# Ledger of designs, part 55: designed miniproteins, single chains, continued (2)

Each design is a single chain, and the fold is of that chain. pLDDT is the mean over its residues in the fold that is shown.

## One batch from the design tools (miniprotein)

Design m5906
Fold by ESMFold2-Fast:
Structure m5906 (fold): chain A 112 residues (1-112)
Amino acid sequence: MAVVEVEIDVDLTEETFEKDTEEAIKAGIEAAKKAKEEYKDAKEIHVRIYVNGLTPNKGLLLEAAKRISERVTEETGVLVSVVIRGKNREGDEAGLVLEADGDYEASLLQSK
């Protein structure tokens, strides 16, 4: 298995959601195509995409993760996981991970 990690410098908010999600999709597709070119003999390629989330809106972050995973997989045929990382004003880390098969776990900025 070849695992490719892609960090995308976008900060997902309610205002920037559509733009930043599309930017992440584009970067993920490019990384997946490059991975397929480099690892053509690998039986399985997994692309992990990392983005920042600056909203406590779990539904919005999950929707972004699903769109990124679905579009990159549909375009390239690779396995995709999406990691959305955030921080609250105090600097506490929170995030959401969407696995390639649609399972997810989430710890958001304001989970308590």
Scores: mean pLDDT 71

Design m5907
Fold by ESMFold2-Fast:
Formats: sequence, structure tokens, C-alpha cells
Structure m5907 (fold): chain A 66 residues (1-66)
Amino acid sequence: SSLGERGLAAVREALARAPTERARRALQHAIDGGPASGAAAVHEGGKLAPGADDVERALAAGQAGA
């Protein structure tokens, strides 16, 4: 996995606390298919980088989705 132990723990905790299905889906996507595959995360580096960046957006979106 591209996420370290700390990253995985944080994402799992966020999944359990996710206020919406959307936030949970984004976090799960980061764990399941994030940049670990290396097939889409680093192509053209930095315009659209799903995975790890998605985790941070999902955390912010989770708070806004109250």
C-alpha cells in the first residue's frame, strides 16, 4: 500500500466516523486503489492525482457534509 501505517490508521478511523457515504467511498477508494497501483497517480505528475489527495479532500468534505 502507498499509505503508511499512520495513513491507513487515519483513513480507517475516518471511515468509521465518516458522516456521509460519499466521504466513506472516497476514503475507501484511497485505500483500495490509491497510488499504490502506480498506474494513474504519477502519470503527468500533479494535474489530477487521485488516491492520497482524495483522502484529504474526503476528510474535509466529511466535515462539511453535516
Scores: mean pLDDT 56

Design m5908
Fold by ESMFold2-Fast:
Structure m5908 (fold): chain A 79 residues (1-79)
Amino acid sequence: SSDVSQKLQQTAKDSEQAGLDAYRQALDDGLSDEQALQKMIDAAKDKARETGKKLGLTDEQIATAERMGINAAKRKVAE
């Protein structure tokens, strides 16, 4: 239980950070806010799958961490 929780939290944090990095890079590259948000979502999903698979999470657990990471990134950039 504790091991899965730690892996989910790590995957969600990696997902959030990758999303935020992609969002900032997209804005620096001159993309619109809408395009930058899409880059954020895409990067967060890709990182959640990468980290989650590496940590041995199930597809369902990866989907949970992905949702957590995307929601955290959205909270920081979209009001």
Scores: mean pLDDT 88

Design m5909
Fold by ESMFold2-Fast:
Structure m5909 (fold): chain A 79 residues (1-79)
Amino acid sequence: SAREELAKRTGELFEQLALRLGPEAAIAAVSAATGRAFASIADAMAHVGELIKRAIEGDEEAERTLERLTRLLEAQLAA
């Protein structure tokens, strides 16, 4: 499904950003997409996992948040 493809893409891009630019860049991307502050990469990862789960379950707000995050991750990785 489109939600499953979005979830997979978001996860792959998040992993790539954390590996190439470090955990602070990954945390900043999630904060920008969600409007929330995270104390650690583990907190940011847990929140992304919850967004993925909710989007797959049909939460349209979670889906929109993942779409924003995916765009930010793509922009950071293209720079």
Scores: mean pLDDT 84

Design m5910
Fold by ESMFold2-Fast:
Structure m5910 (fold): chain A 68 residues (1-68)
Amino acid sequence: GEINVQDSLGILATITAPAPSDLKVGDIVTVTIDGFTLTAKVVKVVGSTTITLEFLDTGTTATFTVVS
């Protein structure tokens, strides 16, 4: 399924997960930002609203909040 999210810096993104169930630590997801597609690993989930991803191409992490 798809989840609309926003980074703490105001970046809007869509997370596409392999299953429509809740994201969990260790999941590999596709992240679309401004039409650009990246692969990331879920490294932290806090409640149902906050997701931290590690982008596999860069090794950088970013935290996103679910928006819509």
Scores: mean pLDDT 76

Design m5911
Fold by ESMFold2-Fast:
Structure m5911 (fold): chain A 85 residues (1-85)
Amino acid sequence: MEEKLEEKLEKKLEELAKLWDELLADPSLSEEEKVEIVTKKMTEILLELAIEYLKSLGYPDEEIYEILSVGATEETIELIKELLE
């Protein structure tokens, strides 16, 4: 299971790096907007990996939601809901 998570992480990091390059090349976006977009994408990636890891340990979706929502912002809670099936 660990190796499958590492593979997913590598793929997601590649997507993040590509997004960052595209954002840097876009003159219509402010530096603040670029940082916000990449930070949100990074948060999505970390949540996807955390959910996959907890599922691999046998946690049900409801319990995963409770664990990951502790201290989370409303935006992060919405992302958790979208990522859980």
Scores: mean pLDDT 76

Design m5912
Fold by ESMFold2-Fast:
Structure m5912 (fold): chain A 85 residues (1-85)
Amino acid sequence: SELSAAERERALAEAREIAAREGRELLEVERRLPERVSDPEIVELRRRLAALMRERNILAVLRDVPGSREEEIAALEELIRRLEA
C-alpha cells in the first residue's frame, strides 16, 4: 500500500523515538516493489544487510519505491558496501 506523506512522516517519527529509546542508530532503507521474496540473490543480499544492521545495532525503516530487480540489487550492494566500511 502507498503511504501518504503524513503517514510516512509519522512512521519515521515513531521509528526515531524507538531508536533513541533503545540506543540504536536509525537507517532509512529503500525497498523496490515487488518485494521479490522468492529471488535468491535479493533474499541473500537482504540477509547480509540484516546481519550487518544487527551487528551495528541499527534500526531500519523501509521506504517502498518503484524500481527494477537490477536497481534493487545495486542499491542493496551499495548499502552493504557502506556498512562494511
Scores: mean pLDDT 81

Design m5913
Fold by ESMFold2-Fast:
Structure m5913 (fold): chain A 68 residues (1-68)
Amino acid sequence: SPEAAEAAARGVESVYRTAGFDPEKMAEVVLAAGRAAGNPEKGERHAQAVLDAKTPEEASQAAAEALR
């Protein structure tokens, strides 16, 4: 949903701003969340979008788009 996508993007950006840019750690969390939700394929897509990002802003946008 749009609201969930916005929340996820904000979460990703917050982590990168406070802990530094660590796309591998974020991708691991997203992948685990997908498995827990019973949708590992969706989790893999989210993880890949985060890994493809070069900046916190790009990671946030990718996460938001993937959840729509």
Scores: mean pLDDT 68

Design m5914
Fold by ESMFold2-Fast:
Structure m5914 (fold): chain A 94 residues (1-94)
Amino acid sequence: MKLVVVVANNSSELAKTLSDILQQAIDDGVTKVVVVARSPSQLSPLADSLTDAVNSGKLEIEIRLFESTGNPVDSSYKPSEESLQQVKEQTLKE
C-alpha cells in the first residue's frame, strides 16, 4: 500500500493546491492519504477538496488531529510541533 501524509500547517494556501495533490496521489497509485492538522480550524478550508476525494471512491482519507483521533480540539489549545511531528512519524510507520 502506498501512503501519503499531508500536514495542514498553512491550510489557506494548501486549499489552492490540495485537489492537484490528491489527483497526483491517485495517478501515482496511492491508496491512502493521511491529513494531519493541529486544530479543526485548519481543516475547514480543505473540506470541499477532502469531500470530493472521499466521494470519488479512489482514495481513502484519514484525518488525524494532534490531540487524539476522534476528539475535537479545543480552539484555545495550542498543540506542540513535537507532538504533531510524532503523529506524522507514527503514521508513516503504519
Scores: mean pLDDT 62

Design m5915
Fold by ESMFold2-Fast:
Structure m5915 (fold): chain A 64 residues (1-64)
Amino acid sequence: SKKEAALEAAGAALEGDAAAASRYLGRAGVNPTPKQAMAAVAAGLARSEGAESLAEAVLEAAKA
């Protein structure tokens, strides 16, 4: 559920939908602004070694 929300946020961010990315991270229990959500997805993508770690990396970045 939380990991699925983080992956949906990453998908929305890759499509350029910052508002949707923020909304999906809200479902995971993190309340970033749209700009913060885009930054968290970018940081998560840079830190992840593959798809399995992406959700955790995005959630961790969004908490900062």
Scores: mean pLDDT 77

Design m5916
Fold by ESMFold2-Fast:
Structure m5916 (fold): chain A 96 residues (1-96)
Amino acid sequence: SAMEEFRRLAAEIGRHVAKVIELAEKELPDLIEGVRRALQRFSDAVEAGDVDAAIQALEEARRYLREIARRSSNPEAREAAEQAARLLDEAIEVLR
């Protein structure tokens, strides 16, 4: 079902983001803080029922993840950030 697919997608995004945080936080702490703040805004928007704010928060998280993918010296962090950004593109399209 669409709800099962969305839950699977959210779980995959969470796993990749956790890996990015683990591997890149020491090198790129400001970008990691950006990801955390964007995901907190997403959570707040979902609780408020504000779909437009939720989409904007995911777009901001995607922007930070793309920057981590470009700047990180760790190839595993770059790959995880690229995968998270790609999955966020899919999640944003589902919410539109």
Scores: mean pLDDT 87

Design m5917
Fold by ESMFold2-Fast:
Structure m5917 (fold): chain A 77 residues (1-77)
Amino acid sequence: GTNPEELRKAYDGTVKFYSEAIIKYAKAGDLGGVQFYYGMGRLSVQLGGLQLGDPELTEEGIKKLDDAKEKGLKEAK
C-alpha cells in the first residue's frame, strides 16, 4: 500500500501541478481554464489533506492555489 511519505510527495506534486496550471491559464487570459484548474486543485488538496490527517496542510495548500491565481491574474492584466 501507499505509505505516508509517498502520499506527502503526491500531495506536494499535486499542489505544484495545479499552481503552475492556474498561473499558465491566468497569464493566457483563459478564465475558464483558471476556474477549472483552481476547482480541481482545491478538491485534490482537500482530499490529500484528509488522507494525511493534517488540516493545516490542507489550509496551506489552498492558500498556495489562491496565491497562484492572484499572481497569474495580476500578471495577465
Scores: mean pLDDT 83

Design m5918
Fold by ESMFold2-Fast:
Structure m5918 (fold): chain A 81 residues (1-81)
Amino acid sequence: SAIDKLLEEILKLAKEAHELWEEAQKTGDKKIYEEAIKKLEEIIKKTEELIRLSTDPGVITLAKVMKHEAEKAKKELEEKL
């Protein structure tokens, strides 16, 4: 389903963002921090799409949690720029 595909894409983006965040911490490279932030922005957009498309309260709650965590992570990374 579209919901399952969005969830899979969000999880993949979260893994990619985490890997970029770890690399940025090791190197201090601002460009890698910027790439991690872009992945987090994609997660935020996809979680907003999940909230819009889903009628399942459990999926909506999960999407809101994932969105909040991505927004928090983005703010933390932006403080390194």
Scores: mean pLDDT 88

Design m5919
Fold by ESMFold2-Fast:
Structure m5919 (fold): chain A 68 residues (1-68)
Amino acid sequence: APLSDEELEALAEREAKYFGIDREEALEMGRRASRGEDTGRPTEPLTREIGRELREIGDEIERELRER
């Protein structure tokens, strides 16, 4: 699902705080993970968790937008 930069930034800020990484780093990982792209990060489990949460949020956003 196509997410806006602002949505990805908001998610990245939350994930950065939760996992203790920089917001920009979380944003890049989140973008690539949500698109199913290889992030090249050494922390593969962290990337998986971020991608999973982004996917759930993306589905929720699309569902709400479709209902509006």
Scores: mean pLDDT 64

Design m5920
Fold by ESMFold2-Fast:
Structure m5920 (fold): chain A 81 residues (1-81)
Amino acid sequence: SRDEIIEEAKKKAGLTGNLLDSEIEEAIDLFVNEGKSVEEIVKELVSKLYDPSKSGGYDVSVNAPLLEKGIRAAAEIAKKK
């Protein structure tokens, strides 16, 4: 299930809390239903973290690489299902 992919991806990427859960879920949708490549998804979702309207007071230097790890982990898990 999608929830299982999110949980496994978070564990594999070392993600804590739920800050990036919606982005990982969106990445799974883009990969599975839209057929986008991991590289396209990383570009699209990571660019949203640079939008000041979306991330007020954010630490992009920390969250951008964590999101990339989560996206790559989710794609690897989804390929096996």
Scores: mean pLDDT 74

Design m5921
Fold by ESMFold2-Fast:
Structure m5921 (fold): chain A 89 residues (1-89)
Amino acid sequence: SLADQNSEKSLKILKEIIREIGEETGEEETAEKLIELLENEAPEEEILKVLSKEMRRKMYERLLKMVVEKHKKPEYVPQMLERIEEELA
């Protein structure tokens, strides 16, 4: 159905973001493991255990950039990143 197509598109976007972050952080092996876990619908706890603090930070940075670019609010990126870093600490 349309809902299934939207879920598939969301997963594709998420996998692209994860691969880009893996390239940026030099954690390509971790990125591919994370993608494998997502494709196999692994429990959230297992997925979160694979993520380093730096990879989590970069994932949130990329998601915020995408949201901000879509909604034209670039001024929010630094503020939201600071909040995310506090939560990950």
Scores: mean pLDDT 67

Design m5922
Fold by ESMFold2-Fast:
Structure m5922 (fold): chain A 94 residues (1-94)
Amino acid sequence: REEEVETLLRNVRAIAEAIAAGDGVTAAVGGRDLVDTARESGYISEEEARRYEREILEAALAGDFARVRELVAELIRSMRGLSEEERERLLAAL
């Protein structure tokens, strides 16, 4: 659990850094890694994972970094089984 949360936190930070750099490809990769970790940890369903992976990829490659940030925040808020403290840590990293 703590290892999964630290992995999610690293993925969120990588996405935030990619957005700050205007790097859509790196943001897309980070988004996929974030979604995969959340799915593997049981925080989201397979259907949720497919939706977020697709929408984050599309937004990132379009250079719509505001939409990438919105989708990542929505994903974090949708994750089941996170404590409020863990959720706030992830959101603060955006």
Scores: mean pLDDT 87

Design m5923
Fold by ESMFold2-Fast:
Structure m5923 (fold): chain A 90 residues (1-90)
Amino acid sequence: MELEELVKNQRFEDIVKILDEKNKKKFKIIYRITLTLLDMGLLTPEQAVELFKELVKMIEEGASEEEIRELLKSYGLPENVIDSIVEALK
């Protein structure tokens, strides 16, 4: 867990340096969501790192709500969890 958190924190800091202020808020939300899913046992540490990277890339590329939902469904997350994540990223 500690190693995965350090890797995420380093990646998060690097990404935050290249983003404008609008995206920084969304990155903090993605980071907290990914940690919560990991803590709840809905993701393995490896899945949590990969989901964080993929969500980050989607936000950088201006992905739609539907594209984000499709990604989250691919990780086997429950619909109510997906709805909460999508709402938090608005």
Scores: mean pLDDT 72

Design m5924
Fold by ESMFold2-Fast:
Structure m5924 (fold): chain A 84 residues (1-84)
Amino acid sequence: MEERIREVYRRLYPDASERELEYMVRMAMADVEGRDDEALYYISRWVATRRGDDTEEAAQAIYDEFLAEEKRLEEQVRKLKELA
C-alpha cells in the first residue's frame, strides 16, 4: 500500500521533494485508517514545506487554518438550515 501511494504521488507531483512525498504518503495512510487528526497534521506539514517553511510552527498555523475553515463551513450550513 505505502509504496503504491508513493509511486502515485511521485507521478502526480514529479517536482515534489522526498520529504513532501513522505508527508503525502503518511497523510494518505492516516486517512485510509480513519485517523483524521493525523491526516490533517501531515497535509499541514506538506503545505508548510511547499510554502518553504518546514517548521512545526508553520504546520500548526496551517492546521489551525484548516480547523477554522471547517468551523466556517459548519456555521454556513447552520445558517442555511435556519433560512430553509
Scores: mean pLDDT 76

Design m5925
Fold by ESMFold2-Fast:
Structure m5925 (fold): chain A 80 residues (1-80)
Amino acid sequence: SERGKNSRKADELIKQADELLKKGEELSTVDPEKAKQYYEQAIKLYEEAAKYASVDPGFKADMQKKLEEAKKRLEEVKAK
């Protein structure tokens, strides 16, 4: 079903966003410009995943938390 397909897409997007967020953190002191790109990409992927993941309130709350973390990291790296 479309619902099943959307759930799979959300999971894939979240995994990719988590990896980008981690990569950005590792590069934040070594290459801040590249870290910015990874954080911005992670934010976009989390926002896309949120559109597909409309089935669980807890899942939505988790997505909001991940977005907040990514946005905080982006602001921190922009300062440098």
Scores: mean pLDDT 78

Design m5926
Fold by ESMFold2-Fast:
Structure m5926 (fold): chain A 54 residues (1-54)
Amino acid sequence: PEITSELASFQTGASLVLMSEGVPSSKILELMKKTDSMDPKEAKEYLQKEVDRV
């Protein structure tokens, strides 16, 4: 879908925030893998929740 670039940018931003908060790389990769297979809108909301938790 055309929204792939938007999701990729959001994933990058979320990864940086999670890394800065000390979240392990293995968990960040798991989140990226999970959201990569999700609907882009659901993926963004899911990642936003994970970011908001830290």
Scores: mean pLDDT 78

Design m5927
Fold by ESMFold2-Fast:
Structure m5927 (fold): chain A 75 residues (1-75)
Amino acid sequence: SVDDNVSQMRQIYQDTTDWYNSHYPSLSDDQKTFIQNQLDTMGDTVSIAQGETNDSTVQDRRSRMQDQADYLKSR
């Protein structure tokens, strides 16, 4: 459902934020700026998804957000 996908997106956002905060002291200023900008786009995506009614569209957004989170954590 849309609600299930949005809940999963919120979890991905929270987990990525927690990862960022835990690694914050070891990150360069450039890394901090880059990751913060990515987190801002993730937050925007959650807000957009909350207004959507098509489950497939929200599922695609969730999948892309997971890929984004995985990429950030791999750096």
Scores: mean pLDDT 85

Design m5928
Fold by ESMFold2-Fast:
Structure m5928 (fold): chain A 90 residues (1-90)
Amino acid sequence: SALVDALVAEYGPERTARLLRTLGAFSGPFTKEDFLTAAQSRGIPESVARAFLQRLLDAGVLTEENGLYSIDEETRLQLLAQADALLASL
């Protein structure tokens, strides 16, 4: 996908896979703080995690309502599959 290719170009395949897996772990709505905490536990810098969330909002992949972020189930599963493919290439 164009989005994943752009993320790989900016962050590299390993960090992109970690970002996508961190996002994909949320099966329901989550807060920015929930995501940043999960990203930090996976060794992702806060500045990178914040930029990633903003990019997904700008791309319309992630939606925000009342401080809660959500991603549709089909897109979440596709992102997890793309993360697995990236890690398999390492």
Scores: mean pLDDT 86

Design m5929
Fold by ESMFold2-Fast:
Structure m5929 (fold): chain A 83 residues (1-83)
Amino acid sequence: AAQEAADLFFKGMEAYNEGKLDEAIKYFERAYELGDAMAGVYLARVYRDKGELDKAIEVYEKLVKESPDLLLARTGLEDLKAE
């Protein structure tokens, strides 16, 4: 549900701010699966920060297809492909 996705997203942000990247991935992935597109953006960012560029690109490409109006996904994909 949207409420569960929001709670998972906030837990992901807490883990990300603490530098717990693997824990952040777990929470953002679950929130994204529940329909939180912003959790998908942060999931891709954490993969990028870990140097897992192929996974970051995959998540951004999925976001662009599912949420074409989400500018953060489009710009994130463009920036990552330019690297």
Scores: mean pLDDT 82

Design m5930
Fold by ESMFold2-Fast:
Structure m5930 (fold): chain A 96 residues (1-96)
Amino acid sequence: MEKLRKEVEEYLKRKLSAEELRELKEKVEEGIKEGLNAEEVMEKYGLVPIEVQIGQMMVALEMSDEELEEFEGKTAGEIAEELKKRLKEKLAEELK
């Protein structure tokens, strides 16, 4: 994990396009359909842990292409934070 910290930190500052987010979501969704875990998805598609986390959150929230366009120009870190907030709200609603 420590060996990837600099790469993750650099990735978190990267601005993502709606197209990149859609491709990331599709790759993770395909991996889930094949029964792959996060590690196996990373190996198959050459993704870093933060990319798989973002993709898993987008799949769990059933994000539309229009919602992904709203994230265009935001950093990967900002996108991950927003997706975590949306997941927490969804879980809170499930708890009555």
Scores: mean pLDDT 77

Design m5931
Fold by ESMFold2-Fast:
Structure m5931 (fold): chain A 85 residues (1-85)
Amino acid sequence: MIGPNELGKLLLEIWPELSPEEQEKLEELLSRLSEALTNRDFDTAEQTLEELREFIESLDVPLKPQLLEGLENLEKQLEQAKALS
């Protein structure tokens, strides 16, 4: 399974293949996700993950299936954390 550390590495691998506009969008989404997770705002984190998934699906990048798997696993971890709260 692709965990959060592996997902981060995959995102770094595709970074130089993104346009400046795509890099800016990815940075914005990751910043929003990080802030939501830090504040335990699970609803905002879930919405941001959905937007990030749609963004990744729109990209013509290598490792897209692995990136999408990583995002799905992160969503499952977020739901588990929410259920245990």
Scores: mean pLDDT 80

Design m5932
Fold by ESMFold2-Fast:
Structure m5932 (fold): chain A 58 residues (1-58)
Amino acid sequence: GVKTIGDIVVELGFIDQATADRLAAEAQQKGTNLAVLLRAQGLLNDADLRELGQRLLS
């Protein structure tokens, strides 16, 4: 599939793969997305997520 935000933050060293997988499962359980949980956990803010996505896709 296409790269996810979880894949991007793991590749950049912000979190490990196990943390990304856990948060993705939690996002599905809560009916939200991984980016919202990353922001809520204080791991990344909304601007950081947008910048990382733009940097890797541009």
Scores: mean pLDDT 72

Design m5933
Fold by ESMFold2-Fast:
Structure m5933 (fold): chain A 108 residues (1-108)
Amino acid sequence: GTEKVLEAVKPLIEKALQYAKEGKQDEALRYFEEAIRKAVEVGKELGLRPGDILGIVSEIAYRLIKEGKLDPEKVIEAAKRAASDYLPEDLVNEAIELVKKRIEEEKK
């Protein structure tokens, strides 16, 4: 399940992280949004539950915020746009706010 989805989106995540490290935040967010859309598509195809797909979205967002140093608010908005046809926007927002809080706590 989950591992198969992450393997499918890995090239898009790696491209997003590359652009983020180069300071190309708009390109990084574009590839992030594409990775989320593909994660939702593959997760649905594999019959994953919405909560499991939301977990994958959170894991991808965590990497782009922590490793890519992308703006969490822009990551939230991009994830909502990419996943809102399948995942409720309020749940996507809550999940990524928890990711943001986790990253802030890890800096202490």
Scores: mean pLDDT 83

Design m5934
Fold by ESMFold2-Fast:
Structure m5934 (fold): chain A 80 residues (1-80)
Amino acid sequence: APPSAEEEAAARKRFGLSRSAEEIRREFLERLMKETNYKGKELPSITEFGELATELEKKKNGLSDEQVEAMDKRIEELLG
């Protein structure tokens, strides 16, 4: 069955039809970091994303090219 309008809007916001690829990467990375490094920690809410973007840029500075590539492939799987 086709997704509901609410589900489609949520997916669009989450997976890039209303956001840049960089924002999708940042959101995915932050979720990955919290799931991996902060077991049981709550994922950031939509209201926190604006302020969190600057801190995510700082976190990305520590990543290797291999980590960025792995993240890109995972995003491509989710979007494609």
Scores: mean pLDDT 50

Design m5935
Fold by ESMFold2-Fast:
Structure m5935 (fold): chain A 76 residues (1-76)
Amino acid sequence: SIEEEIKRLLEEVLRLLEDEGLDDTAAAMREHWENGTSPTLVMEAALGQARSDGAPEDVLARLEELLERIKQLEEE
């Protein structure tokens, strides 16, 4: 289902952030998701925070790719 794919993508993002040591960004992302924020807005907030926290360019590019995929799924 679309909901299962979105959940999988959000879990992939959380693992990516944790693997890069961006634990505060990951925690904020979980809080937004648990509070019922839309997956697209959760991802936009996570990407913005990751940029502020100095995430590597390859990580930011991957987050941007995952954001676009989630955005497309929410618009279906």
Scores: mean pLDDT 83

Design m5936
Fold by ESMFold2-Fast:
Structure m5936 (fold): chain A 86 residues (1-86)
Amino acid sequence: SATREELLAALEAMLAIIEGGIKNKVSEEQKKTLKEATKLLLEAALLYVDEEVRELAEEALEKVEDPEATLEEIAELLRRIIEALS
């Protein structure tokens, strides 16, 4: 099972990757890949987080599945999840 510390480290790593994607203006195909990777991490997170973090993770999951959602919106939700876990 993932610990809070392991989950925090994984979310921080994913945020860094997404922020890199924003800075480098990655392709639509690369954005889809980042959204898919983020989805897997958030689905894993839902098994091991309290109610507050669960609500934020569910909101983030809706955004990664939305074709119109930007990486910037996803990054902001990840920052909020990281803050709640810290």
Scores: mean pLDDT 83

Design m5937
Fold by ESMFold2-Fast:
Structure m5937 (fold): chain A 84 residues (1-84)
Amino acid sequence: SVQKVRDELITLRRALYQDYPRVDAIVAALATATSIDEMRAILEREKDHGTIDILNALLGKYEPGANEKMVNRWMEILKKFVNS
């Protein structure tokens, strides 16, 4: 769900703000989205590679029909940034 993506972004913000100065701007833009498809469109505009990888991992985790292998891959990407 969109709300779960936002909640996880708020949690990750504390770890990411030092490395990804656009995190605040991207989170604010994502707050206007009503669907995961709108969130993807916003991310395509931003083009910050590091932030895009993290946010695509979050979106993939919450996509309908995501299989366990895909979810685990996205969680590994998220852990990499949280533990950095």
Scores: mean pLDDT 56

Design m5938
Fold by ESMFold2-Fast:
Structure m5938 (fold): chain A 70 residues (1-70)
Amino acid sequence: MKTVTEKEKEIAREIAEVLRDIGDVLDRYFAQLRELRAKGDEDGIAAVEKQGDEEFKKLNEEHVKRLKEL
């Protein structure tokens, strides 16, 4: 059976994984925004902002599910 300390370590690892995943999404998001702003593509900027919001929602849902399984 998992001990309280073992569960806490698993939660800490999951939080560290969330931070890494967020970093990857942010890097891609800002790279896309820089390209679109350089081109003056306002429609593309709006699409990337919507896509970013959807990706952050998915990451949050996936990590909440993993935490509930611990």
Scores: mean pLDDT 77

Design m5939
Fold by ESMFold2-Fast:
Structure m5939 (fold): chain A 79 residues (1-79)
Amino acid sequence: SELRKKAEELKKKAEEERRKAEEYTEKAKETAKKLKDSDSTYLSGEVLRLVGESVEHLIRARQLEREAKELEEKAKKLE
């Protein structure tokens, strides 16, 4: 099924976006550890930036997962 193949491709893209989100989350955690001992305004801003990047990638992953689910439901209805 063409719809099932497209759903699988979107799921793979969603997984890549989730990996990027986790990567930014880990960078934010490491930066936050440095912040604990320094009270740096720059490091505070960097943590917020990294968290923001993580959230954006998570939103993209969720959108792709939703689109994949819709395609799977359409494929099931045609069977």
Scores: mean pLDDT 84

Design m5940
Fold by ESMFold2-Fast:
Structure m5940 (fold): chain A 62 residues (1-62)
Amino acid sequence: LSPEQVAFLTEKTAEAIARVAAGADVDAVVAELREAGRQKGIPEFVIDLAVREIREFAAALA
């Protein structure tokens, strides 16, 4: 991963968590993150780690 890809994914993951905390649809937020990550050339397994973090946060809110 490039430093730019790390910074991008970190920012987008933080935004996703904030949106979920505000009541956004988890599946929609996850889909947007996956697409953004793919467009930046971030490997799928790294995107999956970020998605897992978002889903674990959402589960804790339920």
Scores: mean pLDDT 83

